# Ledger of designs, part 73: designed miniproteins, single chains, continued (4)

Each design is a single chain, and the fold is of that chain. pLDDT is the mean over its residues in the fold that is shown.

## One batch from the design tools (miniprotein)

Design m14529
Fold by ESMFold2-Fast:
Formats: structure tokens, sequence, C-alpha cells
Structure m14529 (fold): chain A 79 residues (1-79)
């Protein structure tokens, strides 16, 4: 599922991120249900720039955010 794939990517990312970056990512994702996809992706780009993530890390982060947002939209549609 999208949620399971997003969690897998999240676990991969937090092994590569500093504690501060991982905390900022968790805070961003905790607010994702209140954000549009565009707002979430803007937050992802800001986080990647703030913590100077590699191109590979930025792509993983973007992919994870897209999957997480899709998961939240499906959950919202079923409620």
Amino acid sequence: SDGEEAEKLYRELVTRLSTEAASALWDLLSKASQMSLEELLAGVEALARRFQLSPEERELLRRMAELWHRHLEKKRAEE
C-alpha cells in the first residue's frame, strides 16, 4: 500500500538524517493531513535545502511525501 511504502522510505531516510532533520520531517508529516500536495512538496523542498540533503535523499523524500499524501487522501475518502 501507499502507506506501507511511505513508511519504508521514511525508515530509510531517518537512518541517513540527523536527529534535527528527522524531527523536522516527522513534524512536517504530522501536518500533512492539513496540507495540499503542493504545500507538502514545498515543505519537502524547504527541508531538503535547510539540511542540505543529497539528490538521492531529496528524491526519496519527495517520493515518500507523495505516497504519504495519497495514503491520507484515501483514508479521508473512506471516512
Scores: mean pLDDT 81

Design m14530
Fold by ESMFold2-Fast:
Structure m14530 (fold): chain A 80 residues (1-80)
Amino acid sequence: MSDIEQLQELFEKENISSEEVLELAELIHKVIEEGLKNNLSIEEILEKVREEIKKNFPQLSDEIIEKILKVVEEDYKKAL
């Protein structure tokens, strides 16, 4: 919960709109679903998420992308 709030604060600092945050969340969800369907490891899924974020949100710094990936990994591990 606190980690999601920290991501929202980081997105606001980078001038990312609420609509762009929703698009980012939908992109991450789609990549995770596709990865799971193809029996990819969590590490492979996170790598694909990183690539897609860099492609669709080139304005985001590597530091912010790594923070996003860490939250995604932690949420995925808690769901298992």
Scores: mean pLDDT 73

Design m14531
Fold by ESMFold2-Fast:
Structure m14531 (fold): chain A 67 residues (1-67)
Amino acid sequence: SREEQIKELSEKYGVPEELIEYLLSQGLSFEQVEAILEFMPSLRTKEDVDTVLKIVGDRLDEYASLL
């Protein structure tokens, strides 16, 4: 289930479940969220997430359209 996937990512990367839910609420897939957490394991706040999304948000849609 969605809740189980959120919990698994939270436990695997040591990130609060609320941040995982926030990332998903921005339109990211579970695969995209996991990739972000692998490259930025220091993500702890919504401000950190907003900074990343400001840089990559538009590019994520562009990359998805190329697949």
Scores: mean pLDDT 71

Design m14532
Fold by ESMFold2-Fast:
Structure m14532 (fold): chain A 68 residues (1-68)
Amino acid sequence: MLPEEVVEAARATGATIHVGSEGGGVILLPDASVPGDHAAIGVEVEGDFAIIVAPDAAALEALRRALG
């Protein structure tokens, strides 16, 4: 499970969250897409792999701060 602060930052910035595991799962936030011009952060959570895609540089900076 992603930390609440990361989920909150993603929602505030319109970012998408993709969570990969052996079971698979995708969490998409309502107003975000991945057209290829967005910045992405890969995060490993308890053996699962999450990709968080930010719509712009300000969103990416907010996500980096939340991740520590």
Scores: mean pLDDT 55

Design m14533
Fold by ESMFold2-Fast:
Structure m14533 (fold): chain A 82 residues (1-82)
Amino acid sequence: MDEELAKRAKEMAEELKARRAEIEAELRAEFPPEEAAALLAAVEEALKLLEEAEKAAEKGDYKKAAELLREAYAVLLAAGAA
């Protein structure tokens, strides 16, 4: 189960990295510039948290990895909730 946490964080981070340019283009096409910039900033914050969660899990710090993963989800939800 803890091994799956590292895998999830890595998969999410890799997907966000691979699709960063596409996501930016889509957000700028669908949202006003100010909202698109805020959403992109949230995606970058979530990506950083996911990468830190993966590293924590690889070191066996599953508590920190879980906390960082929750923070990443919270950042994305906050960006989408408004």
Scores: mean pLDDT 72

Design m14534
Fold by ESMFold2-Fast:
Structure m14534 (fold): chain A 62 residues (1-62)
Amino acid sequence: MVEEMEKEREEYIKEMGKKAKASDPDTSTEISVETGKRSKEMLKKMDEEKKKKEKEELLKKL
């Protein structure tokens, strides 16, 4: 699961990078800002998934 999320983040960054190159400077700047925000959101979700796995392991030992 986390590995899939990491691949999605890398794919997203690549795709947005291509869009930025094809766009005018103003649009390119907006894309860069959005890509940065989205990347951070994805990292947060990956951390949440790791915490969920830890909770599941703890519940199994109860």
Scores: mean pLDDT 75

Design m14535
Fold by ESMFold2-Fast:
Order: C-alpha cells, then structure tokens, then sequence
Structure m14535 (fold): chain A 55 residues (1-55)
C-alpha cells in the first residue's frame, strides 16, 4: 500500500524533527495511529518495519 509507505515516511520525518529516531519511538507512533483507528494492527507493524529500514 502506497498510503502505508507515505505514513511511514511522515512518521520518520516527525521522529527526525524531534531528534528521537529509535525503535521504541517508531512503535509508540504506530500504536498512536492504531488507537486513532487510522491503521489496522498489520499496517501498524508494517509502518514500524519501514521506519526501521529507513534508519
């Protein structure tokens, strides 16, 4: 899904702006999106993996 890749890029950009590019921070951001109902659990896991691969 191109939408999931775009969300992962937005998450990475946000973490870089905060100076906090860690696996824990990526998981916390993905959990936040999941709680907002914007992604499902499988999409949340994919976002974490894409962010970690881009580090």
Amino acid sequence: DQQIKQIAQDVLARLKAAGLVTPDAAEAEADHLLRQGRVDPAQAQQIVQLVLQAI
Scores: mean pLDDT 78

Design m14536
Fold by ESMFold2-Fast:
Structure m14536 (fold): chain A 77 residues (1-77)
Amino acid sequence: VGEELVEKYRPEMEKLGADDVEGKRELLREMITEYLIKNGLSEEELEELLAEIDRNEALFPELSEVYREALEEALKK
C-alpha cells in the first residue's frame, strides 16, 4: 500500500542530496510505477504517466507532493 511504498523508498530518498534532482526523479518514477502496478493499471497507462513525468520534469518537486497527498488520501478511504 502507499505508506509501505513511501517507507520503502524513504531510505533511498534520504541518500540523495537536496541537489540530486535526477535521483529524486528516478525514485519517484519507481515508487509511482510500483504503486500503480499494485493497483492494477495497464502497462500503457503506466507508460503514458511516466512520459508525462519526463515531459514535466521542471515541475517534478511539486508533482511529488501531489502524489504523496493523493496516496495519503487514498489510504484514508
Scores: mean pLDDT 58

Design m14537
Fold by ESMFold2-Fast:
Structure m14537 (fold): chain A 100 residues (1-100)
Amino acid sequence: MTEYVAATPERIALLRRLRDLQLRLAETAMRRHGIEVPREEYEADVAAQDALLQQRIDNGVLPSFETIAARAQRLAAVARELGDDATAAEAEALAAEARA
C-alpha cells in the first residue's frame, strides 16, 4: 500500500542513499554478469530517475515505506549474490529504517 508522507530532509536523504546504493550495486552486477548497457542510455536513465525523484519531492508524493523497504531487500539479495555482505547489511538497515 502507498503511504504519502511529507518530504522531510531525512526522508529525502534516505531515498537518495537508496538510489546511490542501488546504482553502485547495479554497476557492479552488470560487470559481474556481463550485461552491457550503452553509457548514453545509462546516463539518460540516471538523469530521468533524478528528475522523477525531484518531481515527486516537489509534489509531495513520495514512495511508500513498504516500496522502499522492498527495494532495499531486493538490493540486499543482489549484494549477497555478489558476495558483498557489507552492502547487503547496509541495504537491510535501509529497509528497517524505511519501515520505522
Scores: mean pLDDT 70

Design m14538
Fold by ESMFold2-Fast:
Structure m14538 (fold): chain A 80 residues (1-80)
Amino acid sequence: SPTDLQRLAQWAILAAERAAEALPELRSRLQGIREIMERALADPSFDQEEFGRAVVELLDLLREHDLEHINAEAYEEIRA
C-alpha cells in the first residue's frame, strides 16, 4: 500500500542518516540511497526497481559494517 511504501522509505532514510553518523566514510553511498527514498516519497512514478535495489543495498551495508542495530532502532522509531 502507499502507507507501507511511505513507512519503508521513511525507515530507510532514518537508518541511512544514523549509519552515516556512525561511519562518516559511508556518507556518500548512504546519501545516494536517501535520495532514491526521497524520490519515492515525492513522485508516484518513481523507479520501483531502483527503490528495491536501494533498500537491499542499505540492508547489505548495515550487515557488512555491523550496524544492524540501527535497522532495528529506526524501525521501532518509524513504527511508533
Scores: mean pLDDT 83

Design m14539
Fold by ESMFold2-Fast:
Structure m14539 (fold): chain A 65 residues (1-65)
Amino acid sequence: EPSAEERELERAALTELTEETELAALRLQAARAGLTLSDEQLRELRKMMEAGVDRAELDAFLAAA
């Protein structure tokens, strides 16, 4: 039945919504810190945070950006 495809689309939509919410939060935090990050930089930062890297690695990434 199409329900299996609907479940996959629903999961994809929820994942995208979660990622967009996280990117919006990161953008706001970056702006508060005086940083202007591109969408690509925000996606890389999000990936690093999801991977559980420490603050020093995040700071190094932002310094290099």
Scores: mean pLDDT 70

Design m14540
Fold by ESMFold2-Fast:
Structure m14540 (fold): chain A 70 residues (1-70)
Amino acid sequence: MSIFERTMKLSAEEAVELARRLAADPSVSPRDQREAALAAYIKALREGNEELAREAAAVLGEAVEREMAA
């Protein structure tokens, strides 16, 4: 199961929390950080939670930047 699939099975709050934890862990690949953040963003949008969507978007932006630099 991919990080994206795993994160999509969580609640929006749990997905954003996982994405933040993975983003803080330098041993996690930039791709996995991006996949988790993207899933969290989709979940937050689906739930209509604008605050969580904003937080997930910030994590996603950082993860995309790191993946492009890798």
Scores: mean pLDDT 82

Design m14541
Fold by ESMFold2-Fast:
Order: structure tokens, then sequence, then C-alpha cells
Structure m14541 (fold): chain A 76 residues (1-76)
């Protein structure tokens, strides 16, 4: 779909920007995984009131925290 193509492009652009700035591949991988998880959550929970799988929500929060912790270490 056009939406999936847009999301994939945005993820690729984010990866390229991080690589150009010299960020480590570990962070780039975490950013890609987080982006995919956010897209999956959007597909199953298009409205905030809709039920979402707890496992998927926990996984997204785990990767969000991982990305934030890695950024803090790099920018420290």
Amino acid sequence: SEERERVEREIREAEEELREKGYPEELIEAVREYGELLYQLHLVQPNASDPAPEELKKKAEEYRRKVLEMVKKIEA
C-alpha cells in the first residue's frame, strides 16, 4: 500500500541520516525495529481506545527505552 511504502521510506531515511551522522549500527537497528513496532501498533490500534496486544505494546516500550538509553550514552 502507499502507506506502507511511505513508512518504509521514512524508516530508510532515518537510517541513512543516522549513518551519515556516524551513529553505531546497533542504534540504527534499534530505530528500525522501533519504527516497525510502531507501524504494527498503528495497524492493530488505529484509534487510541482500540484494544492492542499487550505483548506488542510491551515490545514497543522496550525498544523505545533501548533507543533513548543508547542516544543518551552517545550524546553524553
Scores: mean pLDDT 75

Design m14542
Fold by ESMFold2-Fast:
Structure m14542 (fold): chain A 80 residues (1-80)
Amino acid sequence: SPRQQARQHLGQASRHLQQGDLDGAIQHAQQAIQLLQTHHGDDPRGQRAIRYAQLGIQHAQQGDGDSGLRYVTLALSSLS
């Protein structure tokens, strides 16, 4: 399902952040956002996950992997 695919991409983003690969994390988080926007944009859990994933990307783009990981984890929790 698109929700499960989005969860898999957020999980990959988390793994890349733990490894210090900020660019890889951003790419996977962007894929998760695209899936959630297309299929779950009106779902409150999907909307929360999108917002947290966007914050994770913003922090990763600024070189803040620790905050990026916290926000990606919150995005994953929103889809649980």
Scores: mean pLDDT 90

Design m14543
Fold by ESMFold2-Fast:
Structure m14543 (fold): chain A 63 residues (1-63)
Amino acid sequence: EEEERVKRTIEALKKGLEKAKSDLENAQRIAEVDPEKGQKEIDRAKKAIDTYEKGLKNAEEKL
C-alpha cells in the first residue's frame, strides 16, 4: 500500500536524522576544544540534519 511505502521512507529518514543529530552533538563538543575543526563538523552535521528534516516533512505531508 502507498501509505506503507511512505511510512517506511519516514522511518529511514528518522534513522538518518537521529545519526545526524548525534554527529552534531559530537561536533559541538569538538568545537569547544578545537573551534576550526568543530565548525567544519558542525556545518556537515547541520547540512545532513536539514536534508533529513526536509525529506521527513515532505514524506509526512504525503500521508
Scores: mean pLDDT 81

Design m14544
Fold by ESMFold2-Fast:
Structure m14544 (fold): chain A 71 residues (1-71)
Amino acid sequence: DAERKEALRRLLAALGVEVPADASLEELEARLREAMTAAQGRPFDRADVRRMAATVLNGLREREEQRAALA
């Protein structure tokens, strides 16, 4: 899903992790899991990564809805 890829790319960019522009959703999830495990010193499974991506995506969507309502 394109929106989830964007959310994952934003998270990876915030962590200073560079990924290929053509990276798959699965590849982005794997890279984020690895980076978060290293950064926080605790293991992150795939469900944790997907939940983080969904949270970021939903937050961006809610902000867009609020902006549209005010415009």
Scores: mean pLDDT 69

Design m14545
Fold by ESMFold2-Fast:
Structure m14545 (fold): chain A 103 residues (1-103)
Amino acid sequence: DSKTLTLAGDLPLTATVTATADSVVVTVTAGDDVEEATVTVVATLDDGSLKTKTVTVKAGGTATATLPVPAGATVTVIVGAEGTLKDGKRAESGSEPVTLTTV
């Protein structure tokens, strides 16, 4: 199962979340006007445990965060990002929570 995330804010990123048999994979793509962004992925599992991963993405680039989760788990994922635009401006964006189940 895959879901597309739109990140709200002034840092232009897009993200896709895919649940696999034993992981959640978040792929983040930066717009061309992004100089560099630090992306933090937070996954909350149905057992109450939290997993976090941070990745860096640059202009027009793609970064992937893989978080190991049990099969058949319900996972809620939130993506937040902060970085700099090519004009030197600091910018931030964040997603609404999305829920997936691993197969």
Scores: mean pLDDT 80

Design m14546
Fold by ESMFold2-Fast:
Structure m14546 (fold): chain A 91 residues (1-91)
Amino acid sequence: SEEEMTEWFLKQADRLEKELEELEKKLKEAKTKEEVEEVLRELEELRGLVGILLGLAKIVGAGKEALEKLEEILKKIEELIEEAKKKLEEL
């Protein structure tokens, strides 16, 4: 059902938000270029996964709530990628 599909994507979004919170903490605690580069790699991988999930959600006709949540997560990932790149320049 559309409700079940929407709930599934929302559950994935919740998991992704938790992973993103952990990556944000790692980025703030990172003291070396290697540590920041590792976080940047994980953020780029997460960005790819969210892009795939958002595409799939659109194809299967998931509800607006799920689409908006995934788009919000994607924007947060892009912001953290920019922050990580700036931190690399400062190290």
Scores: mean pLDDT 89

Design m14547
Fold by ESMFold2-Fast:
Structure m14547 (fold): chain A 78 residues (1-78)
Amino acid sequence: MKKVEVKVVIKDAEGKEIFSKSFTGEVTESGELDEKGQAFLDELKAALEANKGKELTLEVEVKVEGEEPQSAVLTGVP
């Protein structure tokens, strides 16, 4: 397992942050998250469902132990 740090920010069409959370957990070589990571995904899914039909921007930063941070920006309607 490798230590992983994830930060997720969701912004509405006007750039207002409607969700901002980070967690530190572990990931397997197959990409499976620990229980803390699963809880984080559940919270993220709930935030997306609460904002269904709105255009959102999802900013994701991931840092895996021993690797450079990776970031992605996704825009869409959940």
Scores: mean pLDDT 74

Design m14548
Fold by ESMFold2-Fast:
Structure m14548 (fold): chain A 79 residues (1-79)
Amino acid sequence: DKIAEEIAELARKAAKEGDPELAEKAGQLLRKGVLEQAKTVSSVELDEKEIEEIVKAIIEQIAEVLGLSKELVEAMLKG
């Protein structure tokens, strides 16, 4: 997935280089990717609990795949 690869690359560079601009871009793309993934899983309006479960699962998967902490991924998402 295009967005997932872009998030992975920017997050990895941000972590290695300590560049706040790359971290901000990674956070924006991560937020967009999470919202798009939530919409893809359901074509109906999701309740808050369902959205939270989907977001948590996506954050956990991204953290595992990228070798980042869940806290870092969540911080990037929230800005």
Scores: mean pLDDT 64

Design m14549
Fold by ESMFold2-Fast:
Structure m14549 (fold): chain A 94 residues (1-94)
Amino acid sequence: SAEELEAVLQELAELSRQAAEAIEAGDLETALEILEKMRELVEKHLPEMVPEVERLIELVADPSTSAEERLRALDALGARIAHRLLERIEALKA
């Protein structure tokens, strides 16, 4: 339903914010745990986006990746996920 997808959009936005805070703090263990929760939600609602979330997890886990690069990749993926969820919400209201 549209209401369920709106709730998922809000939960993914909050998880993305928490992941960004963990990355900024240098707490990669917490960041990866949050990204796994995001992966589970994406698998249920946007299964086609799971490979992109898995690539983000690998990038964040890579010790050669900078915090700036991790945050940029998280923000970019978050925007793409939000866009696809909003398109599905609008289609359900049509």
Scores: mean pLDDT 88

Design m14550
Fold by ESMFold2-Fast:
Structure m14550 (fold): chain A 94 residues (1-94)
Amino acid sequence: SHNLQIIKEIEELIERAKKTIKFAKEELPDTEKVKEIIKKLEEAIKTLKRALDILGSNRDITPEEYEKILKEIEEAKKKIEEAEKEIEKLKKEQ
């Protein structure tokens, strides 16, 4: 059940990042700051997709690999949350 909860969290984080990228591309000016935020979100999506592939592969995962994956998911989550906050600030500056 733990793996199913983690997979669901990853999928929700990927969707949040994709929605933020779409908003930034459609609603914000094409500035270096906006481009940097989009790149950070795209990298977070790549990290989360790799984690999803590993967790869904049905292969045995070592405890060390599992801990590394959980840390990568947490870091990706933080990057997405930071990007969401930066986008909200940029929206107010318009």
Scores: mean pLDDT 86

Design m14551
Fold by ESMFold2-Fast:
Formats: C-alpha cells, structure tokens, sequence
Structure m14551 (fold): chain A 98 residues (1-98)
C-alpha cells in the first residue's frame, strides 16, 4: 500500500528518535493488516539499514525492539522468519560496536 511504502521511506530517512518511533508505529500497523513475507522482509531490511547508518544508540535500540515485535507476528514463510532473525542478529552486532 502507499501508506506502507511511505512508512518504509520514513524509517530509512528518520534523523531523530521521534521520527523513527512514528515511522515504526505506522509500519507495524501496516504489517499487522497485511503480514506478507515481502512486507515483513522489506520492513526488517529497512530497520537494519537504518541501524547500520545510525550512530545513535537509542535509535539502534528502537530498530532492534521493532524487529522483535515483527518476529511475534504470524510469519507466512520460513524465509521471512530467517530474514527477521538475521536482521536481529545484525542489529545486535551493530549495538555491541556502538
């Protein structure tokens, strides 16, 4: 959906904790309505990319918490679950280096 695409762009472009929180909330609301493998994977990758480019520990921690929430959603495929788990492990690694 257009709202989902905008939420993903807002995650990638978030420069403040408040912007990231708002973008995550909208993305999670969209995922709960349409939890497809593609949407779960795309959201996980967007959060991971934001964490990789962030130097703010609080924003990295927000991305990690969002990934944990995504993992609780009913996953339609093993590929989605493995991508989410891989994203969580990657963000934990980034956080340990921060």
Amino acid sequence: SKEFEEALENIKNAKTVEELKKAIKKALESLKKDPTSENLIRTSLALTEHAENSKDKEMIELSLEALKEILKLPAPSREAVLTIIGSILRVIGILLDA
Scores: mean pLDDT 86

Design m14552
Fold by ESMFold2-Fast:
Structure m14552 (fold): chain A 102 residues (1-102)
Amino acid sequence: SADIETYEQILSDTDRVSSLVQQETMEGYQQAISILEENIAKARSLNTPSAAAIVQTYQNLIDLLQQAIDAGSLSTRQRILIEMHLIAASAEILVALRALER
């Protein structure tokens, strides 16, 4: 289904965001924000509770990455919070995918 394809794309893009954050560059952080913003638009189109939770987690990630860009560096606390939010987003996407496979 189109919803399964959308969640699979969002999951793949979440892994890309993780890789970009690990580069520890301002360009990597900006690219990560762009991917997260595109995926918020995609998730909002799904109109599900899981999609709403993913949107909230992605918004928190954007806020943390924007703070890193504005400061010119990522703090240890921000790095931990970003990792936690990426794990939470991936878990929520997997829950949504399992529900659609039924």
Scores: mean pLDDT 86

Design m14553
Fold by ESMFold2-Fast:
Structure m14553 (fold): chain A 55 residues (1-55)
Amino acid sequence: SAAKEQLEKANQEQRRQLALQLLENSAPDLAAHLRKLEKEDKEAFNKNFYTLTGL
């Protein structure tokens, strides 16, 4: 349903931000690279982020 899709999308955004914060603490160079991808190419960012985090 549309409501479920919206909730899942919002939850993914929250998990993404938390995972980036945790990654920044353990691997700051990788976190910086992903943040640049987020600004330059959101599709590449999402693909790399989900592959790396399993979210």
Scores: mean pLDDT 73

Design m14554
Fold by ESMFold2-Fast:
Parts: structure tokens; sequence; C-alpha cells
Structure m14554 (fold): chain A 73 residues (1-73)
């Protein structure tokens, strides 16, 4: 569970960095990050009892990434 959360947070952080480097608008960055959240939540659903904890961590990481991207532009 923790390892999956760490990998997901790193993937979200890397994706946000790539979106900033590409000069993506806040709208596009939000849409792309929300799509990444959806994919990661589907994978997290396979973790059984840990699924809700992992999904919560993914949602929080994506929300933080979106906010930080808006602040960076």
Amino acid sequence: AKEFIEEAEEAIRKHRRELIEAGSSPDIAEAMLLMTRGVLEIEASKLGEDAEEVKKAIREAVEKAIREHEEAV
C-alpha cells in the first residue's frame, strides 16, 4: 500500500513537472492530472482493504499538484 502511494505520488509529481515544462495552461494541466487520477484510482481499486486509503492519497496528491500548477503560472 505505502509503496503504491509513493509510486503514484512520484508519477503525479513527474507529470506536473512535464506539464509546467511544456507550458501547459492551467485548464489543460488540470484535465491531464484528473485523467491520471482516474487511471491510478482504477488500479488502487484492486488493492482490496487498502483501496480507500490509497485513493484518498492519490486524490490529495492530484489536488495539490493542480493548485501548485495554478500558482506557478
Scores: mean pLDDT 76

Design m14555
Fold by ESMFold2-Fast:
Structure m14555 (fold): chain A 96 residues (1-96)
Amino acid sequence: MEAEFRERAEEEARRYEREGRLEAAEALRIAAEAYLNPDDAAARAAGEAFVERLLPLAEAALAGDEEARRRVLEALEGVAAFAELYREAQAKRAAA
């Protein structure tokens, strides 16, 4: 169910927040909302704004900015966590 996926994503995002990994928490929440509400203009706009914010950080990281690199890697970790939760949800559907 959609509610179970949303709850698991929020639990994982809160875990990142407790660890001080705010970029990972934000990335996971944005990815989850974009997936759960694909027709929501606000969710789409939030995703677009997130990507636009990451692009200059990725460019700075490639130029050798260590802080920018850490932030980009943290955001990618949040997206990877979403992908893992999605894979688990798909496996449960295949078993049903």
Scores: mean pLDDT 80

Design m14556
Fold by ESMFold2-Fast:
Order: C-alpha cells, then structure tokens, then sequence
Structure m14556 (fold): chain A 87 residues (1-87)
C-alpha cells in the first residue's frame, strides 16, 4: 500500500540520518539522542499504520516530529523532511 511505501521511505531516511550524524562526528550523547529519535518515530509510524492512518496524516505527523527533533538531531530531521517531500 502507499502507507507501507511511505513507512519504508521513512525507515530508509532514519538509516541515512544516523549515518550522516555518525559521519559528521556526533558525540556519544548525540548518537544516543539519534537512536532514541529513530525508535520514537518508527513506533509513531507503525502505530499510525496499525490504526489505518492516511498518507497525509503520516506525512503531517512525521514533519511535526522532524521539527521537534531538529535542534538535537538536525541531520535525521533533514532526511525525514526529504523523504516526506519526495513521496
């Protein structure tokens, strides 16, 4: 389904964001924050899929989450925004 395709793009974006933060020399504290953010957004998207949320609802929730985490994990936020905008 389109929702499942979007969820996969979000998971791919999380992996790219983690790699980008690590390659940028992120501290242990920042990498822990990245891992926590990845877990939170993966759970959010999975819960939304389980509830039958629309593509637009998932996009809105992920963009809001990206804004929330942008200061702590900017490269993860950037990849999430790109994934949603590309879909």
Amino acid sequence: SENEKLAQLIEDALVRGYIAEAEAGASQERLAAVAAAMTRVSRLVQDMLDRGASVEEIKEAVLAFAEEIAAETPLVARELRRAVERF
Scores: mean pLDDT 87

Design m14557
Fold by ESMFold2-Fast:
Structure m14557 (fold): chain A 80 residues (1-80)
Amino acid sequence: MEEERLRETEYSLLRTALANNGVLTEQQLKTIARGHNVSVATVNKILEELVKQGILEEVAPGVYRIVDEAAARERIKELA
């Protein structure tokens, strides 16, 4: 249901970042939002929470980087 969709979205964001040398672009965020049928606002909320947890950093407007790869991999395992 809704909670499963949010978990799948967060999982896809972190997996995409790891596959893309630790970087998520604005275009990738929009693609993931559409693929999971969630709003861009919902994706931004997930990213903001990951930044607060020290997993991601916003390096430019709409561009995020993994700053703690071990924490990102642990979070993916929790979401699986």
Scores: mean pLDDT 84

Design m14558
Fold by ESMFold2-Fast:
Structure m14558 (fold): chain A 92 residues (1-92)
Amino acid sequence: MEEEKKEIEEIKKKLEALAAKLKEAIRNNDYATAFQQLIEALPALKKLAEIEVEKENNEGAKRFLETAEEVEEKLKELSKLDLAELEELARL
């Protein structure tokens, strides 16, 4: 539908803004904000994949779904690792 094309563009623009904020947060060692941006990106990526599936664009859908899975995996791993590293840095 025509409205879905505009929604896709808005979601992509939102993902670009989230990526920019993520890079700034990492540069400033603000991991809480960095994780927030990654969490915000997950539903947007999954929604893009769903729209591509409806359009029978398997390549686009697979790309967005794989990116969402990578972000989800990194959130779980980085959250645990970052907490441990922050504890060690605070004790040194």
Scores: mean pLDDT 69

Design m14559
Fold by ESMFold2-Fast:
Structure m14559 (fold): chain A 61 residues (1-61)
Amino acid sequence: PEVTIENLSSVKPSEEVKKKAAEHALGLMELFDREELTLNLTETVEINGKKVEIKLKVTVR
């Protein structure tokens, strides 16, 4: 399935954060046997020594 990640926060997420968000969404699709899924994620991560809140919308279809 195609994974689209939209950044809803003022900071750009790292490639690692995007990768983990995509893996999480794909795992949920497999668990629920769904053809499509939209997931809203909010996490506090450390970027360059600063703690920031990342908000992502992950769509799988």
Scores: mean pLDDT 74

Design m14560
Fold by ESMFold2-Fast:
Structure m14560 (fold): chain A 91 residues (1-91)
Amino acid sequence: AEAEEKKAREEADKILEEASKKVLELIKQYDNGADIEEIKKRARELAKEYREKAKASKNPLVKLAYDISAALFDILIGILNIIEKNEEKKK
């Protein structure tokens, strides 16, 4: 039981690290001139994927890591929406 909890924590940490890396990669793509709509689309796909993995996960800690990861992609989409609206104001 305790060994399974430790393994679940290590798995959760890895999930969060991989999700954070993906968020940073999307930000870098945007900085390099990628279309904001394509970045938002990819972030939405990742958020959906991580929510589906959360639903499929049996371990509460692993499920939480996937749910938090999905929320990180949702936050990125929110930030990108603000950026897009600010750019639309430039004539």
Scores: mean pLDDT 84

Design m14561
Fold by ESMFold2-Fast:
Structure m14561 (fold): chain A 70 residues (1-70)
Amino acid sequence: MEEIEKLVKERKENMKKRAEQLIADLKSRPTLTEEARKHLEQAEEYLKKGDYINALKHALRAKDIVDYEE
C-alpha cells in the first residue's frame, strides 16, 4: 500500500543526511582544495533544489578529492 512511498522517503532522507554530514565535515577542514570546494558548493546547490542524488554525488566527490590528496 504505502510501502513504495516509505522507501522513496527513506532514500531521500538518507541521501540528504549523508550529503549534509559530508558537507559539514569537509567545511570543518582547514586544508580544503579549490576542486573540493567547487564540488562542495555544487552539493549545497543541489541539496537546496531537493536533488539529493546529485548533492550526495558531489559531496562524495569532494570527500574523495580530500582523502586522495591526504
Scores: mean pLDDT 76

Design m14562
Fold by ESMFold2-Fast:
Structure m14562 (fold): chain A 86 residues (1-86)
Amino acid sequence: SEVERLKAEGLEALRELGKSIDAGNVDQVREAADRLAEIANRLRATPGAKEEDVAVFEIGVAVLLTASKDNPEIAAVLREALARIA
């Protein structure tokens, strides 16, 4: 289904976001975060999607934000992404 496809794409986008954070490139983190937020919002708008399907991505970004607290530029990008998803 479209819901299952978007859930899979979102999980991959969340993995790519984590990799971008590890690479320390703020522009790559911003691009990856924007992609995840776009997928999460598409999922929310998709018939049959549940609130918990989107909440998984919100939780994922919140965990990455906590892990990134010592990098203020990355933390700012992740706070913006979390606001777009929540």
Scores: mean pLDDT 87

Design m14563
Fold by ESMFold2-Fast:
Structure m14563 (fold): chain A 88 residues (1-88)
Amino acid sequence: SVEEFEEAIRRAATAAKIHIDNGESMADVAAIVEKIINSIKSQLTDDQLKYLRDSIEAARKSKDPEVALQIIENGLYKVYQSFKKEAS
């Protein structure tokens, strides 16, 4: 459902921020976000899933936690906007 999708996006963004604020590695942050996204992968198009995975990989490779958080949040937001347009 739209509500389940929105909740997963919110959980992914919240988890990324909490783990980054706790000083965890970008690899650990990326793994947590990927796990949440995999819980809704059946609701994503192949293009949306690829875009999110590419964004998570870019964040994982980032040396700057603030940049990594922005990449994750922007990726989640863009896919959420795409999902809303397709659900309309």
Scores: mean pLDDT 83

Design m14564
Fold by ESMFold2-Fast:
Structure m14564 (fold): chain A 84 residues (1-84)
Amino acid sequence: MIPELPPVVKELLKLALRGEVPPGFGLGDPLVQEYLRLLAEGKSQAEIAEELGISQSTVSQLTRTLLGLTGAKSKEELAEILRE
């Protein structure tokens, strides 16, 4: 019973992809920004793990963290937000 993601959340994800998020905000981390870029490109968890040089388990942890921060229900919702 979570309402539709606020427009500001979509804009914050787009700003993170562009590297424009304020310092100290979680989405401003370079690893998170690269992850969001790869996710927006439609890369799989395995492809993201290979590109970032981390394990697929770590990619899953990042996905869960970003779902918690954004309120998105799935990685597919995150990808759709980033592609809009």
Scores: mean pLDDT 68

